Designed miniproteins, single chains. Designs and how they scored, part 71

Each design is a single chain, and the fold is of that chain. pLDDT is the mean over its residues in the fold that is shown.

## One batch from the design tools (miniprotein)

Design m2624
Fold by ESMFold2-Fast:
Formats: structure tokens, sequence, C-alpha cells
Structure m2624 (fold): chain A 72 residues (1-72)
């Protein structure tokens, strides 16, 4: 997945988090990751978490980082 796609996901997650909450947004992102091979899912979640934190969504970022650790 490209850096631009992950940045766009972080921006979209920011908007979604304001409307549906960070917990629901995290669950949706984690579900998308579950459709990927294990190694790609971990990298995707780690990168998405970093982009979410850069966008100011620390709770979302923390949930995504935790999900990446639990998949291993």
Amino acid sequence: MSEEELEKMAENAAKASEEIGEDVTAALVIREASELPKEEAVRFLETAARKAEEAGHKKLAEQLRKAAEEIR
C-alpha cells in the first residue's frame, strides 16, 4: 500500500472518527487489514497507526498499533 493511500486513510479516519467515533473507525480499519496476508496486515496497521497519530488521532493510532502486535 502506498504512503499516499495511508495518508488519505488517516484523513478519512479523522472525519469518520468525528462522526462515528475512533473505536468504530479502528474496527473498520482492522477488518480491512484482516483481508491482507499476515505480514502485509501488520505493516499496514503500523503505518496507518503512524499516519493517524500524525493527524492527531492518538486513540485510533494506539488501537491500530495494538492490533498489529496481536496479529503476530
Scores: mean pLDDT 72

Design m2625
Fold by ESMFold2-Fast:
Structure m2625 (fold): chain A 69 residues (1-69)
Amino acid sequence: MAEELLRKALELIRKADQAYKEGNYDEAVKLYREAIELLEQAIQLDPSNEEAKRVLEYARKKLEEVEKK
């Protein structure tokens, strides 16, 4: 369900943020990409979920930042 996908994505984002802070950019990229896939699926299932859309925007911006390293 969309709620479970959003929950999983939030866990992955927290893990990715931690990896990024520790300088583990490869792990951060992997985790942000996985979170983005789950968020895209959540939005497909519930296009009215504004939280999922905001979290997706956050994850995409973070992925862009880490890819510059």
Scores: mean pLDDT 85

Design m2626
Fold by ESMFold2-Fast:
Structure m2626 (fold): chain A 63 residues (1-63)
Amino acid sequence: MEDAIEKMKELEKRRKELGISQAELAKAVGISPSTLSRYFRGEKVASGETAFKIDLVIKEKEE
C-alpha cells in the first residue's frame, strides 16, 4: 500500500487482533508508546522504515 496512514491503520488492527499492547509493540520497535499511538491515530505519518519495523514485529508475534 502507498498510503502510509492506511498501512498504519491495518497494522493497528492486526496488533489488536493479536492482543499486543501498544507499549509492548513500541518497546519492540524502539520508539515511545506515545509516538506509536500518534502513528496509529493518524496524528503523525510514519516513515516507510518505521512502518516496516512495526509490521515485522507483528509478523514475529503471529508465529
Scores: mean pLDDT 77

Design m2627
Fold by ESMFold2-Fast:
Structure m2627 (fold): chain A 79 residues (1-79)
Amino acid sequence: EKLKELEERAKELGLSEAEIKLAEYLVTALGLSVDDAINIALRKITEEIKKKLEKALGAKIIYSLEELSEMVKDTIESI
């Protein structure tokens, strides 16, 4: 259900296949919302999204928002 909603919204927003794959992973493996997963894949990471990601991982993220955005970009480029 969430996965289908994510794919439909991501394609409407013009996400690449690599960005869609990352967003799918964030929803299915980490239990993030479709909105939060798409925003991460688009590198629109806020303090609120970072806190949700920390909760999903069960760990503190030591990286800044800019460092996280760069890591996401590098991950997408490697897919």
Scores: mean pLDDT 81

Design m2628
Fold by ESMFold2-Fast:
Structure m2628 (fold): chain A 75 residues (1-75)
Amino acid sequence: KEKEELIDRLRSLAEAARRMAEKYGHPAFREVAEDAEKAIETLEKNPDIPLQKAREILRELAEKVDEALAEYEKS
């Protein structure tokens, strides 16, 4: 269940990033969306991936979204 919740969070992050990329046109949001989608595929295909690594991927992608938002706000 914990892994399914992480995958759901990654899907939400990918959807939000895609919407921001469409609305604002900034490439950083598109890159985060692509990275999140890739992470979802990896987690679904490899059930043996430790939860710790899945959490690290989610944290890193969330940080990239925050950085993209900060950069966009400065523009």
Scores: mean pLDDT 78

Design m2629
Fold by ESMFold2-Fast:
Parts: structure tokens; sequence; C-alpha cells
Structure m2629 (fold): chain A 90 residues (1-90)
């Protein structure tokens, strides 16, 4: 198994924090947009929360295994899915 160096872990943490910031921003955007449709607001907020939680869990798992490339892919896939959800809510 690949054991990441201190420098590799630091870079991974920086990339994770950047992805996390964008995910959190998109979840906040979806929450704000959901106010326009109160009947479906709970559904949209729940879907966003599930995407965020699953994305974080998988990304942290990949990072702990030293698979930085998989971590980046998981974060980007999560961001893309949240962007699609935001477009659906608009």
Amino acid sequence: MKKPSEEELKKAEELFNQGKAEIDRLVDEIDALSEKNPEKAKEYRRRAAILKTAGYLLAVGAMLEGNIEEMEKILQDTIDELKRLAEEVK
C-alpha cells in the first residue's frame, strides 16, 4: 500500500479543504434556492445533505488510503452532482 509523505498529506489536505469549501457553498446555495419551493424544500435539502455526507465520507476514506487522485475525483463528482441539484432547484 502507498504510504503518503508529510508533503503529500499536506497537499491532499489543502485540496480536500478547497473541495469541501465548494461543496459547503453549493449546499448553502441549494438551501437558499429551496426557499422558493417550500413543498419540495425538505426533499432538496435532504438530497444535498446526503450528497455532501457521502462525498465527505468517501473522500476521507480515499485520503486515508493515500489515494489522492481518487479523493480529488470523489470531491469533483460530488461538486458536479450538487451543481446539477442546484440547477434542478432553480
Scores: mean pLDDT 81

Design m2630
Fold by ESMFold2-Fast:
Structure m2630 (fold): chain A 64 residues (1-64)
Amino acid sequence: SPEEELQRRIEELVAEIEKHDRAGILAATQGDWEAVEKHVARIKELLEELRRLDPEAAQAYLSR
C-alpha cells in the first residue's frame, strides 16, 4: 500500500542518516575533513527528503 511504501522509505532514510552520522563522527576523530564534508552533505540531502515525508521524524533528529 502507499502507506507501507512511505513507512519503508522513512525507515530507509532514518537508517541511512544514522549510518552517515556514525561514519562522519569516525572521520572527524581521524581528522578526515573531506570525509566529514561528504557525510554532512549526504545527511542534509537525506534530512530534506525525510522532512518532506515525515516532518516530525526530521525534527526529532534535529532536536537530539
Scores: mean pLDDT 86

Design m2631
Fold by ESMFold2-Fast:
Structure m2631 (fold): chain A 55 residues (1-55)
Amino acid sequence: SPLELARLATVYAVLEAAVAFAEEHPHLLSEEEKAALRAEAEEARAEVEKKEAEL
């Protein structure tokens, strides 16, 4: 549904912003924590792409 896609896109946007923040502030997060955050962002992106294909 369009509403579900909007919610997933919002989650992805927040995670993408968090990744950008972590890259800008490398002293705040470990490499392991940054890798986990990037993995979550890629998973959210994949869910958005999957839902867009279903519209």
Scores: mean pLDDT 82

Design m2632
Fold by ESMFold2-Fast:
Structure m2632 (fold): chain A 50 residues (1-50)
Amino acid sequence: SLKEDAEEAVKAAEKNLESVKTAFPSDQGAIDRAERLLKAAKEGAEKLLK
């Protein structure tokens, strides 16, 4: 379902953020970008649940 797909997208974005923090721990720009992508995924999921 669209809801399940959105939840999986959030999980994928969370894993991406952890990978970026591990690979580029001193690259704040890369971390900030990954955090923004996660926020966008969460907002998209919340919009589908309303």
Scores: mean pLDDT 81

Design m2633
Fold by ESMFold2-Fast:
Structure m2633 (fold): chain A 85 residues (1-85)
Amino acid sequence: GTIGGQVVDENGNPIEGVKVTATNKETKEKKEAVSDKNGLYGITGLEKGIYDVTFEADGYEKVVVKDVEVKKAGESTIVNPVLKK
């Protein structure tokens, strides 16, 4: 499965270079992506399970979106966080 979306600031502007980490809550396996110039990110190749997704960028408060479900291959879960300074 895939977790993806767009990272924006509190004014709706896309944030490039955000480190996105999906952590499987059962296995503790981690997969990472980095947001592009349009704030878009995608983490692919995820096993079915429940993930915590962490968003980190210099100068911004860390955001953790908990209990993100990945159902199976071919399905996408969308997470669009807002980061604050």
Scores: mean pLDDT 87

Design m2634
Fold by ESMFold2-Fast:
Structure m2634 (fold): chain A 107 residues (1-107)
Amino acid sequence: MEAGRRALEGGREALEGAKAAETAEEAARAAAEGAGRAAEGAAAAFEAGDAEAGELAAEGGRLAAEAGTLAAKRAETPEAAARGAGAAAAGIGAEFEGRLAKERAER
């Protein structure tokens, strides 16, 4: 599924963007965008019963979670840390949804 591939690409871009970002806020934005793409991919995979797309979306969510965690660690304010942590949580959620989509499709 294209959505699964886009989710994985979004996760990769989120982690690379977070590492390259000059500020924790920029890193958190990259992570949040990647988590959103992973969640969209996971939902599409679940509706389509596509195990491969679910696996790609899960990996995208995992990478977005790593990006959000990195943003939180780089934060100089509680607000920036909360944004990074929120993005990491969203990435974890997308990873879980992608795994559920895969398990459902394989059953």
Scores: mean pLDDT 84

Design m2635
Fold by ESMFold2-Fast:
Structure m2635 (fold): chain A 76 residues (1-76)
Amino acid sequence: MDKEVKEAIVIIQLAVGRIHSKDEKLRELLEKALDAVSKGDYDTAIKYLQEALKVAPEEDQPLLQRAIDILNELKS
């Protein structure tokens, strides 16, 4: 559980680092997702990650989808 939560956090942080430079909306969504994960609110984190996925570059979508998948598994 803790290891998988840390993996999701690292993935989101990597996405923030890669796509930081030009999309303020995407950054806000990823920061809100990180805050939600840190609070154990996986439902809210998944919601923000899904919104981020809609506006993220195609190259970064698989990374964000993996974070969503990890958080969904933690909820099962």
Scores: mean pLDDT 75

Design m2636
Fold by ESMFold2-Fast:
Structure m2636 (fold): chain A 105 residues (1-105)
Amino acid sequence: MVPSMLGRLLYELAKRLGLEEAAEYALKGQRTGDIEYVQKAAELLGLDPSLVTESESEFVLQLGKKAIEAGDLELAEEAAEILRDFFFDEESAEELEKLIEEAKK
């Protein structure tokens, strides 16, 4: 379930950035739950693929920050919600929420 969730988030980010190859791997990760596709999509998006297995909450935080840089505040807000409600990482969720509010100005 987590690899499929990460694949979906990476797919939305890849579409926003126009990165077709990253989007294809992310979509495969979402559909199959195969961690290798999620890691490949992460690598192509300039994220650390090792965090996908070593620290999923840190990975989601980095993905949310990348979404803000790409102008996808809805994806960043979803990442913050996942950090708070799914990973129970309130500190990372609050960090990302502050960055989202600053980006809205």
Scores: mean pLDDT 87

Design m2637
Fold by ESMFold2-Fast:
Structure m2637 (fold): chain A 98 residues (1-98)
Amino acid sequence: MKKEEEEKKKKEEEEFRKKLYEEGVERISEIITKITKDPEKSKKFRDSLINGDVETADKIFQEMFKTMTPEQKERFFEEVKRIEEELKKKYEEFKKEL
């Protein structure tokens, strides 16, 4: 019954992808808190992305980005890249175990 196994794998993959997305959003929000020193702004950014309100999240990010020094921008992108690489590795390892 290969069709039932494929549906189960798809559901497990979707649930894992959602978990990784939420983890990524939370970790990026922590970086924003460290840079802005505003945990409430970071929470609004996190909640907006989790709820699919990308426009609100983008506005918050753009406001933050305008106030950042070149050094803070470089650090932010380095930390985001590290998070992306870690989440990609977790996803690849999960797919091998399916």
Scores: mean pLDDT 77

Design m2638
Fold by ESMFold2-Fast:
Structure m2638 (fold): chain A 87 residues (1-87)
Amino acid sequence: SEADKLNELGVGYFKKGDYEKAAEYYEKALAIDPNNYLAWDNLGKVYFKLGDYEKAKAAFEKALALAPDNTESRENLAKVEAALAAK
């Protein structure tokens, strides 16, 4: 799908360390498929790398709401909450 291609482009930019471009493509993927919990989790990881912990938290909360059993999203949410508490 077009959403899958956009998510794949985002993953490509993330691997290159271009977190701002990765976020752009994940946001475009989510505009097409807002229920893709993997794209929400990926977007959260990008915002965490950029130091935007509030946006990271919101993205991980969306991922966990869509996939409550996802251990990775739960662990990532705990990490961002700890980072926010340390500020």
Scores: mean pLDDT 87

Design m2639
Fold by ESMFold2-Fast:
Structure m2639 (fold): chain A 60 residues (1-60)
Amino acid sequence: MVQQYQQQVQRDPNNAQAWANLGQELYKQGKLDEARQYYLQALSLDPDNSQALRGLGQIH
């Protein structure tokens, strides 16, 4: 659920995987603009994060 990942990024804002997970959850809900922002946050911390890279590739 989005709330779990939001709490995770609040506790550890440097956890790239938590940002990528939050982006993926928002993508599943059709919130593409918010998903893109969180994927970009994940990539700013870890540019090789495969989940964030795949997620951005799915957003037009």
Scores: mean pLDDT 79

Design m2640
Fold by ESMFold2-Fast:
Structure m2640 (fold): chain A 56 residues (1-56)
Amino acid sequence: VTEEQLAALAERLGVSVEQVRGALEALASGDPVLERLAKKELKLTEEEWAELKSLL
């Protein structure tokens, strides 16, 4: 994932680049607790969360 992809996604989702990075790190970890916390913090829909997963 490039910085340009992170910036574009953050703008599209209405969140910060740091929040997108944290969510991708949680997804990459495979920890369901970290995934749940990241999803809750970002207040993303199932569709938006699936888009984040597609970047991995």
Scores: mean pLDDT 77

Design m2641
Fold by ESMFold2-Fast:
Structure m2641 (fold): chain A 63 residues (1-63)
Amino acid sequence: EEEARRRAEELARRLVELYKTNPQDGDAIAAALQELSRVAPERIGELLRRVMKELGVDELDFE
């Protein structure tokens, strides 16, 4: 469980870095999101919310 939490947190940080440095790389972002959902399916919503907060950019998908 601790290992899974650590991996999920590392994946969340990787997502933040990817989105900040290369947001156009949908494949890399999708792969990281898929791995995150595999590692922490019950926590993915919470972790994604944290990633959005870390980004400091409120660019949510609108319409």
Scores: mean pLDDT 71

Design m2642
Fold by ESMFold2-Fast:
Structure m2642 (fold): chain A 58 residues (1-58)
Amino acid sequence: MEEKAREYGEKAVEAFEAGRSKEALEYYRKTVRYAREAGRWEIVDETVRRLSELSARR
């Protein structure tokens, strides 16, 4: 489950960088689901931090 959470987190960041906001949101939802199953909320926090950095950069 943890590996899946990390994988979807990376996909969310990639989709957001590509301007595909809908796909990025879908991958983020999967990241949250798998991180919850793994008990590793740190993965969600890291993904949010990376998305926030991209948003601030534009």
Scores: mean pLDDT 78

Design m2643
Fold by ESMFold2-Fast:
Structure m2643 (fold): chain A 83 residues (1-83)
Amino acid sequence: SLEEAKKLLEEGKRYYEEGKYKEAAELAHQAVMLLLNHIEDKEVILKAIGLMLRGIGYMLDGKYKEAAELFIEAAELMLKYLE
């Protein structure tokens, strides 16, 4: 699951660099959801959830670039905690 989350984040970042922001946001959001299963620190969870909820808001508004940036940030925050 952790390796799956890392792969999804790497794929999401690649799509982001290609300007495929909707696909980037969808992949990065999936990475965030998987990584939340591995975090026990309440402060890290709250920060990641806050970023994720803002990203979901941008997704609902069709602002996929901004959504992808927030989901990538949330996933990277959680991965840094796990290293």
Scores: mean pLDDT 89

Design m2644
Fold by ESMFold2-Fast:
Structure m2644 (fold): chain A 55 residues (1-55)
Amino acid sequence: DAELAEAGRAAARALNAGPVSKEAVDAAVEGARALEAGDLDAATAAFRRVVELSA
């Protein structure tokens, strides 16, 4: 899924850019867990949340 791949890359960039909040880490964990479950929509939403919280 192109949207999931884009959201995942943006989340990884945000997490690597500097210090991260607990909320951003929690969202990243939620995204990873959704990917393990095969829930691509939930994973995409969680990774977008990582970017939002890291802005």
Scores: mean pLDDT 79

Design m2646
Fold by ESMFold2-Fast:
Structure m2646 (fold): chain A 83 residues (1-83)
Amino acid sequence: MEEIREELEEALPRLDEAIALLRERIAELERRAAAGDEVAAPLREVYELTLRALEAAKAGDLDEAVRLLEEALRLAEEVRRRL
């Protein structure tokens, strides 16, 4: 858990790039979900939580960022188990 916080602090100079990449992936997953890909909608939710975490980190709220990343990881594992 502290490791996630440290990784976020180290990544701060590159957050804008990571945020842009996540937005692109969310848009792709949204298109796939609209096309009937049942897995795309849960994956989009994982990426949306990750995006919110990075935005919280950029705003200086590392505690919220860690909480959102933990939720994203939990949801990602749940999606993987359903596949």
Scores: mean pLDDT 77

Design m2647
Fold by ESMFold2-Fast:
Structure m2647 (fold): chain A 72 residues (1-72)
Amino acid sequence: SEKKKKLIEQAQKKIAEASGYYILSVGYDFDSALYDKLDADKAAEYRKLSEEAKKEADKYFEKGEKLYKEAE
């Protein structure tokens, strides 16, 4: 149905947003590792950014999953 199609499209959009945040988290983890022996404060800052990006990714993934289940 048209209603189910729209819910799936909205779910896909939320999952795409979650994917973007997961990629950012991986990048921040890499930056944290690079600074670990050079600047401990900067390494800690990137680690915090990575964890915040993971939380945002989980939030959007949960929203997408809920919409997808509503389409079933």
Scores: mean pLDDT 88

Design m2648
Fold by ESMFold2-Fast:
Structure m2648 (fold): chain A 65 residues (1-65)
Amino acid sequence: MEKKLEEAKKKLEEIKEYFGIKDFRIENGVIYVEFNDVPVTTYTAAAIRIIGIGFELGGSVKIVP
């Protein structure tokens, strides 16, 4: 579980740098993500990747508007 959490954090840090994410946190297997003002296409691509990370972690994803 801890190894998966570290991998998820690393992947989220990479996505944050590339897709205009303002902030993120992981709490009890739930990934919380806040976006900057980005195009819908960029938002959708990032959201799909974040959902994948959440699924692999065995948790859920919650995107904050």
Scores: mean pLDDT 73

Design m2649
Fold by ESMFold2-Fast:
Structure m2649 (fold): chain A 65 residues (1-65)
Amino acid sequence: MEEKIEEILEELRRTVAEHAGDRDAVNLAVVKAMNKIIKEYGLTQDEIDELSRRIAEAVAEARAA
């Protein structure tokens, strides 16, 4: 599970880096990443909250690069 989530977050970081000037593309990538993980793993609310933090961190890291 964790390895697969990190793979999805790496894909998100790559997409954000490639589309740094495109807010809509970044927002779409975030939504796709969240939906993919939530639907595949049946997360609890606490796990969804933690995932949201991890996604926010990944986006911030990619934007800072």
Scores: mean pLDDT 75

Design m2650
Fold by ESMFold2-Fast:
Structure m2650 (fold): chain A 60 residues (1-60)
Amino acid sequence: TEEQLRSAARLFDKDGNGFVSAKELQLVISSAPSLIRFFDADNNGYISNAELQDIIRQFE
């Protein structure tokens, strides 16, 4: 959902994983819409940097 998407984008940029950027986030959204659902199902409104990093690493 849009709210989760915004939160994820903030975590990626704010936390500064160095791996996920705005462009990369756009890629996973277009390439794998399933990830959007995963965020919605896994996080009630909470996305940790470790969780995001794990998902991105596995998707990569």
Scores: mean pLDDT 49

Design m2651
Fold by ESMFold2-Fast:
Structure m2651 (fold): chain A 56 residues (1-56)
Amino acid sequence: MKAIYVKLLVREREELGLSNRELAERAGLSQSTVSRIERGAIPSDETFARMAKAVS
């Protein structure tokens, strides 16, 4: 479930023209955290929710 949704988040970020730094800024996260998650790290539910809200 989460892995598929992370791919959807990456797609939405790319469609918005946002870098992972800009997504991190909008989500209140560090760029390194966003970058690691996009590279396959499993986010916590809280981190995942923040990223989802940042692209919606």
Scores: mean pLDDT 78

Design m2652
Fold by ESMFold2-Fast:
Structure m2652 (fold): chain A 77 residues (1-77)
Amino acid sequence: MEEETLEVLEKRLRGEKVDPEEAPEANGADPQLWYRLGLHYEKQGKLELAIKAYELALYLDPRFEEARRKLAEVKKK
């Protein structure tokens, strides 16, 4: 479930078309999903994509402290 939602959000970051019926929760409104996607990109060493995901999480929730800390950390790498 979680992996499927993150894959849909990854496609959105790449500009690919996504069927909204496949993952309604992946409509991009949940800052937690963007934060989790950022963590997945960090594990893969894809820092540019991790930065984009964390920035989107903060855009949706500016008080998301963990996303803010991670964004600052990856920007230093």
Scores: mean pLDDT 68

Design m2653
Fold by ESMFold2-Fast:
Structure m2653 (fold): chain A 65 residues (1-65)
Amino acid sequence: SAYEERNEYLLKLLGKVSTERWKEIGNLIARLSAEEASRTLKEAVKLVDQGKIDEAMALVREAAE
């Protein structure tokens, strides 16, 4: 389900970004539907895995607007 996928991507980001950034991501995605949050977090995980943490944060912030 989109809800389970959202939670899996959130857990994948835990430990890959700072605790402060992880909390910001959690707060921002709470504004999104489970499907939109899942899709946004999937792309954010890809960016973080590429070392593009600032781009990942910008993506999540833009999606929450």
Scores: mean pLDDT 84

Design m2654
Fold by ESMFold2-Fast:
Structure m2654 (fold): chain A 70 residues (1-70)
Amino acid sequence: SMAEEIEEIKRKAERIIETAKKYLTGELKDKVIELAEEAIRLAEEGRLEEARKMLEQASDVGTLGVIKEL
């Protein structure tokens, strides 16, 4: 159902936020958190495809941030 998909996106976004707070710093951390929070907002509006795309961007930026700090 749409409600189950919304909750799944929220749980994934929350995990991305927690990971960013743990492993990223500065502007990059803030950007990843912003993207993940945007995914939650889009999901709550029923825009599931846009929410999933935003969630993927948050994950990608977070991954690149970890690589850049190595």
Scores: mean pLDDT 83

Design m2655
Fold by ESMFold2-Fast:
Structure m2655 (fold): chain A 62 residues (1-62)
Amino acid sequence: SEAELYAILFGIARKEIEELFPELSEEQRNEVAREAAEKAMRTGKVTLEEIRELVERVKREA
């Protein structure tokens, strides 16, 4: 199902973001992972460059 695929992609994204950007708060980590998973669901891919842009945006909004 779409919900099951989203949950898997969110979990993968959250783990990768925790490893690559350990300075982020849990709330910031979840926000980046959510947007990355949504993009992957919509477009079939999300790049590390796109994730870096999401991280920088979330840091500025804090």
Scores: mean pLDDT 84

Design m2656
Fold by ESMFold2-Fast:
Structure m2656 (fold): chain A 75 residues (1-75)
Amino acid sequence: SSLLEQLTSSDLEVQQKAAKKLAEEAPLSVRKALIEPLGNHSNPKVSEAGLLPLTKDSDEELAKKAKEELEKRKK
């Protein structure tokens, strides 16, 4: 199964690992597509696992959006 399929797993640990790996290793188009689902994820641990690596991304727009989503979730 793909990492994208693992993001929809019923196992939250599998979701966290998939979110982190996709944020660190996926192509830019996939990493950009992660911002919305991770920002809206019901489990803050999954959201943080994916969004934290994205705040360090080489794409400045993506890094900015990831920081904005994390700040919204800290409120």
Scores: mean pLDDT 79

Design m2657
Fold by ESMFold2-Fast:
Structure m2657 (fold): chain A 100 residues (1-100)
Amino acid sequence: SVEEVEEKIYELALTPVKIVTRKLNKQDLLDKLEEKIRQAVESMRPEVEAKVAELEATLDPLQKRRALVEFAGSQGNKLARKALEEMSKELGVSVKELIG
């Protein structure tokens, strides 16, 4: 469903953010980034709806599931990258230093 894809994008985007912010004890930053990620996922709802409808019409069940997972992963990674870039700016360290 659309909601399941949105939740998957949200979780994939938030997971690396949670890891980094918990390690750095930055709960206020986590709260801000979590809200921004939620808003970003909500803003892409028309794209998610269009993708779900497209795949329901054109692919077999197995290929459809794979394509939805790839789509959710791609969108989640984009949002995670933006959140890590925002953390980088706030903390004055590179994204590489935050992850590694």
Scores: mean pLDDT 83

Design m2658
Fold by ESMFold2-Fast:
Structure m2658 (fold): chain A 76 residues (1-76)
Amino acid sequence: AQAARDAALAAGERLLEEARSLSPEELLAIGRKKAADFFRQGALDPENRTALEAAGDQVLELAERRAAELEAERRA
Protein backbone atom coordinates (compact mmCIF):
# COMPACT_ATOMS: atom_id res chain seq x y z
CA ALA A 1 0.00 0.00 0.00
CA GLN A 2 2.61 2.58 1.06
CA ALA A 3 4.91 1.54 -1.80
CA ALA A 4 2.17 2.20 -4.37
CA ARG A 5 1.47 5.62 -2.86
CA ASP A 6 5.19 6.47 -2.83
CA ALA A 7 5.35 5.45 -6.50
CA ALA A 8 2.54 7.92 -7.27
CA LEU A 9 4.51 10.75 -5.64
CA ALA A 10 7.63 9.76 -7.58
CA ALA A 11 5.61 9.63 -10.82
CA GLY A 12 4.18 13.07 -10.04
CA GLU A 13 7.66 14.52 -9.57
CA ARG A 14 8.78 12.93 -12.84
CA LEU A 15 5.80 14.48 -14.67
CA LEU A 16 6.76 17.90 -13.26
CA GLU A 17 10.35 17.44 -14.44
CA GLU A 18 9.20 16.34 -17.92
CA ALA A 19 6.85 19.35 -18.05
CA ARG A 20 9.90 21.56 -18.52
CA SER A 21 10.81 19.81 -21.81
CA LEU A 22 7.47 18.53 -23.17
CA SER A 23 4.34 19.95 -24.76
CA PRO A 24 1.08 20.02 -22.76
CA GLU A 25 -0.33 17.26 -24.98
CA GLU A 26 2.67 15.00 -24.39
CA LEU A 27 2.60 15.60 -20.64
CA LEU A 28 -1.12 14.72 -20.50
CA ALA A 29 -0.53 11.57 -22.57
CA ILE A 30 2.28 10.43 -20.25
CA GLY A 31 0.24 11.22 -17.14
CA ARG A 32 -2.84 9.39 -18.40
CA LYS A 33 -0.73 6.39 -19.42
CA LYS A 34 0.84 6.15 -15.95
CA ALA A 35 -2.55 6.53 -14.26
CA ALA A 36 -3.99 3.82 -16.54
CA ASP A 37 -1.03 1.56 -15.69
CA PHE A 38 -1.74 1.96 -11.95
CA PHE A 39 -5.49 1.33 -12.48
CA ARG A 40 -4.68 -1.79 -14.50
CA GLN A 41 -2.25 -3.06 -11.84
CA GLY A 42 -4.92 -2.47 -9.18
CA ALA A 43 -7.44 -4.54 -11.15
CA LEU A 44 -4.94 -7.42 -11.32
CA ASP A 45 -3.74 -7.09 -7.68
CA PRO A 46 -6.72 -7.16 -5.26
CA GLU A 47 -4.53 -6.73 -2.15
CA ASN A 48 -3.08 -3.44 -3.42
CA ARG A 49 -6.09 -2.28 -5.50
CA THR A 50 -7.12 0.65 -3.27
CA ALA A 51 -3.56 2.01 -3.00
CA LEU A 52 -2.95 1.65 -6.75
CA GLU A 53 -6.26 3.34 -7.60
CA ALA A 54 -5.37 6.23 -5.29
CA ALA A 55 -1.94 6.43 -6.94
CA GLY A 56 -3.54 6.59 -10.38
CA ASP A 57 -5.91 9.36 -9.33
CA GLN A 58 -3.05 11.40 -7.86
CA VAL A 59 -0.87 11.05 -10.97
CA LEU A 60 -3.78 12.04 -13.23
CA GLU A 61 -4.57 15.13 -11.13
CA LEU A 62 -0.93 16.28 -11.18
CA ALA A 63 -0.59 15.70 -14.93
CA GLU A 64 -3.78 17.63 -15.74
CA ARG A 65 -2.74 20.55 -13.54
CA ARG A 66 0.77 20.81 -15.00
CA ALA A 67 -0.46 20.42 -18.59
CA ALA A 68 -2.98 23.24 -18.06
CA GLU A 69 -0.22 25.48 -16.68
CA LEU A 70 2.04 24.76 -19.68
CA GLU A 71 -0.82 25.38 -22.12
CA ALA A 72 -1.60 28.72 -20.48
CA GLU A 73 2.08 29.72 -20.59
CA ARG A 74 2.42 28.78 -24.28
CA ARG A 75 -0.65 30.84 -25.21
CA ALA A 76 0.48 33.87 -23.21
Scores: mean pLDDT 73

Design m2659
Fold by ESMFold2-Fast:
Structure m2659 (fold): chain A 109 residues (1-109)
Amino acid sequence: EKARQYLEKGKKAFENGDYETAIKYFEEAIKLDPNLAEAYYNLGLVYARLGDFEKAIEYFEKAIKLDPNLAEAYYNLGLVYERMGQEEKAKEYFKKAIELDPNLEKAKE
């Protein structure tokens, strides 16, 4: 599907450190499929990398609303809150992530 093709292009741009191009491709994916939770999740990752924690939280919350079982979105919300010094919120999100996917516990170490 065309939306998933833009999602994959965005992921490659993000992996290459081209954050502006990554955002553009993820936004095009969302325009084609507004329910594509993975595209919102990846926008959250880009904004977190850029230090825009407010946008990162917004996009991770949109991803979770569309896919409540997306363990990686809860995990990355935990990382964002940890970077913001909100340790109790970070712990709650890490707990939810690990409950959904126990393999994420290894990512802490």
Scores: mean pLDDT 86

Design m2660
Fold by ESMFold2-Fast:
Parts: C-alpha cells; structure tokens; sequence
Structure m2660 (fold): chain A 81 residues (1-81)
C-alpha cells in the first residue's frame, strides 16, 4: 500500500492512482472479475473527479479502491501461508 502520510489530499489521490497503475497486472491476477470491475470503476471515477478538481468525490472513490486492494492483499497473504 502507498504511504499517504504528509501528503496533500490531491497528492494522496495522485499517489493511489499511480500505485494502482503500477500494480495493474497483480490486481488483474488476484481479483475476481466482479471485484476487478468494481475497482476499475472506482479508479476511473477517482481519476475523472481529480481531473475535474472534485477532491471530495475523488477521495471517496480512492477509499473504495484502497478498501478493495487491502482485502485482496490480505487474501493473497493468507493464500501464501
């Protein structure tokens, strides 16, 4: 997960979006098609809101992406044991 401490709201959103793009292959391999569709929709919505300067909407969608990714990472860690 990206470290968002000390960043502005805009920098935090940009950091999460960049992290998502950098880890896209892992995400596609580790999420079900249903969960992948949910996270891609949240990512696209966050990116669009950021481009429009709507930081409140972008932050809500970024939270959705992070929640889905934290669940996926926890499942991947459990499967590795």
Amino acid sequence: MPDLRGLSPEESIETVLAWYESNREWIEENLSPERLAQVEAAYAAAKAALAAGDLETASRHVLGVLTLMEDAEARARAAAE
Scores: mean pLDDT 76

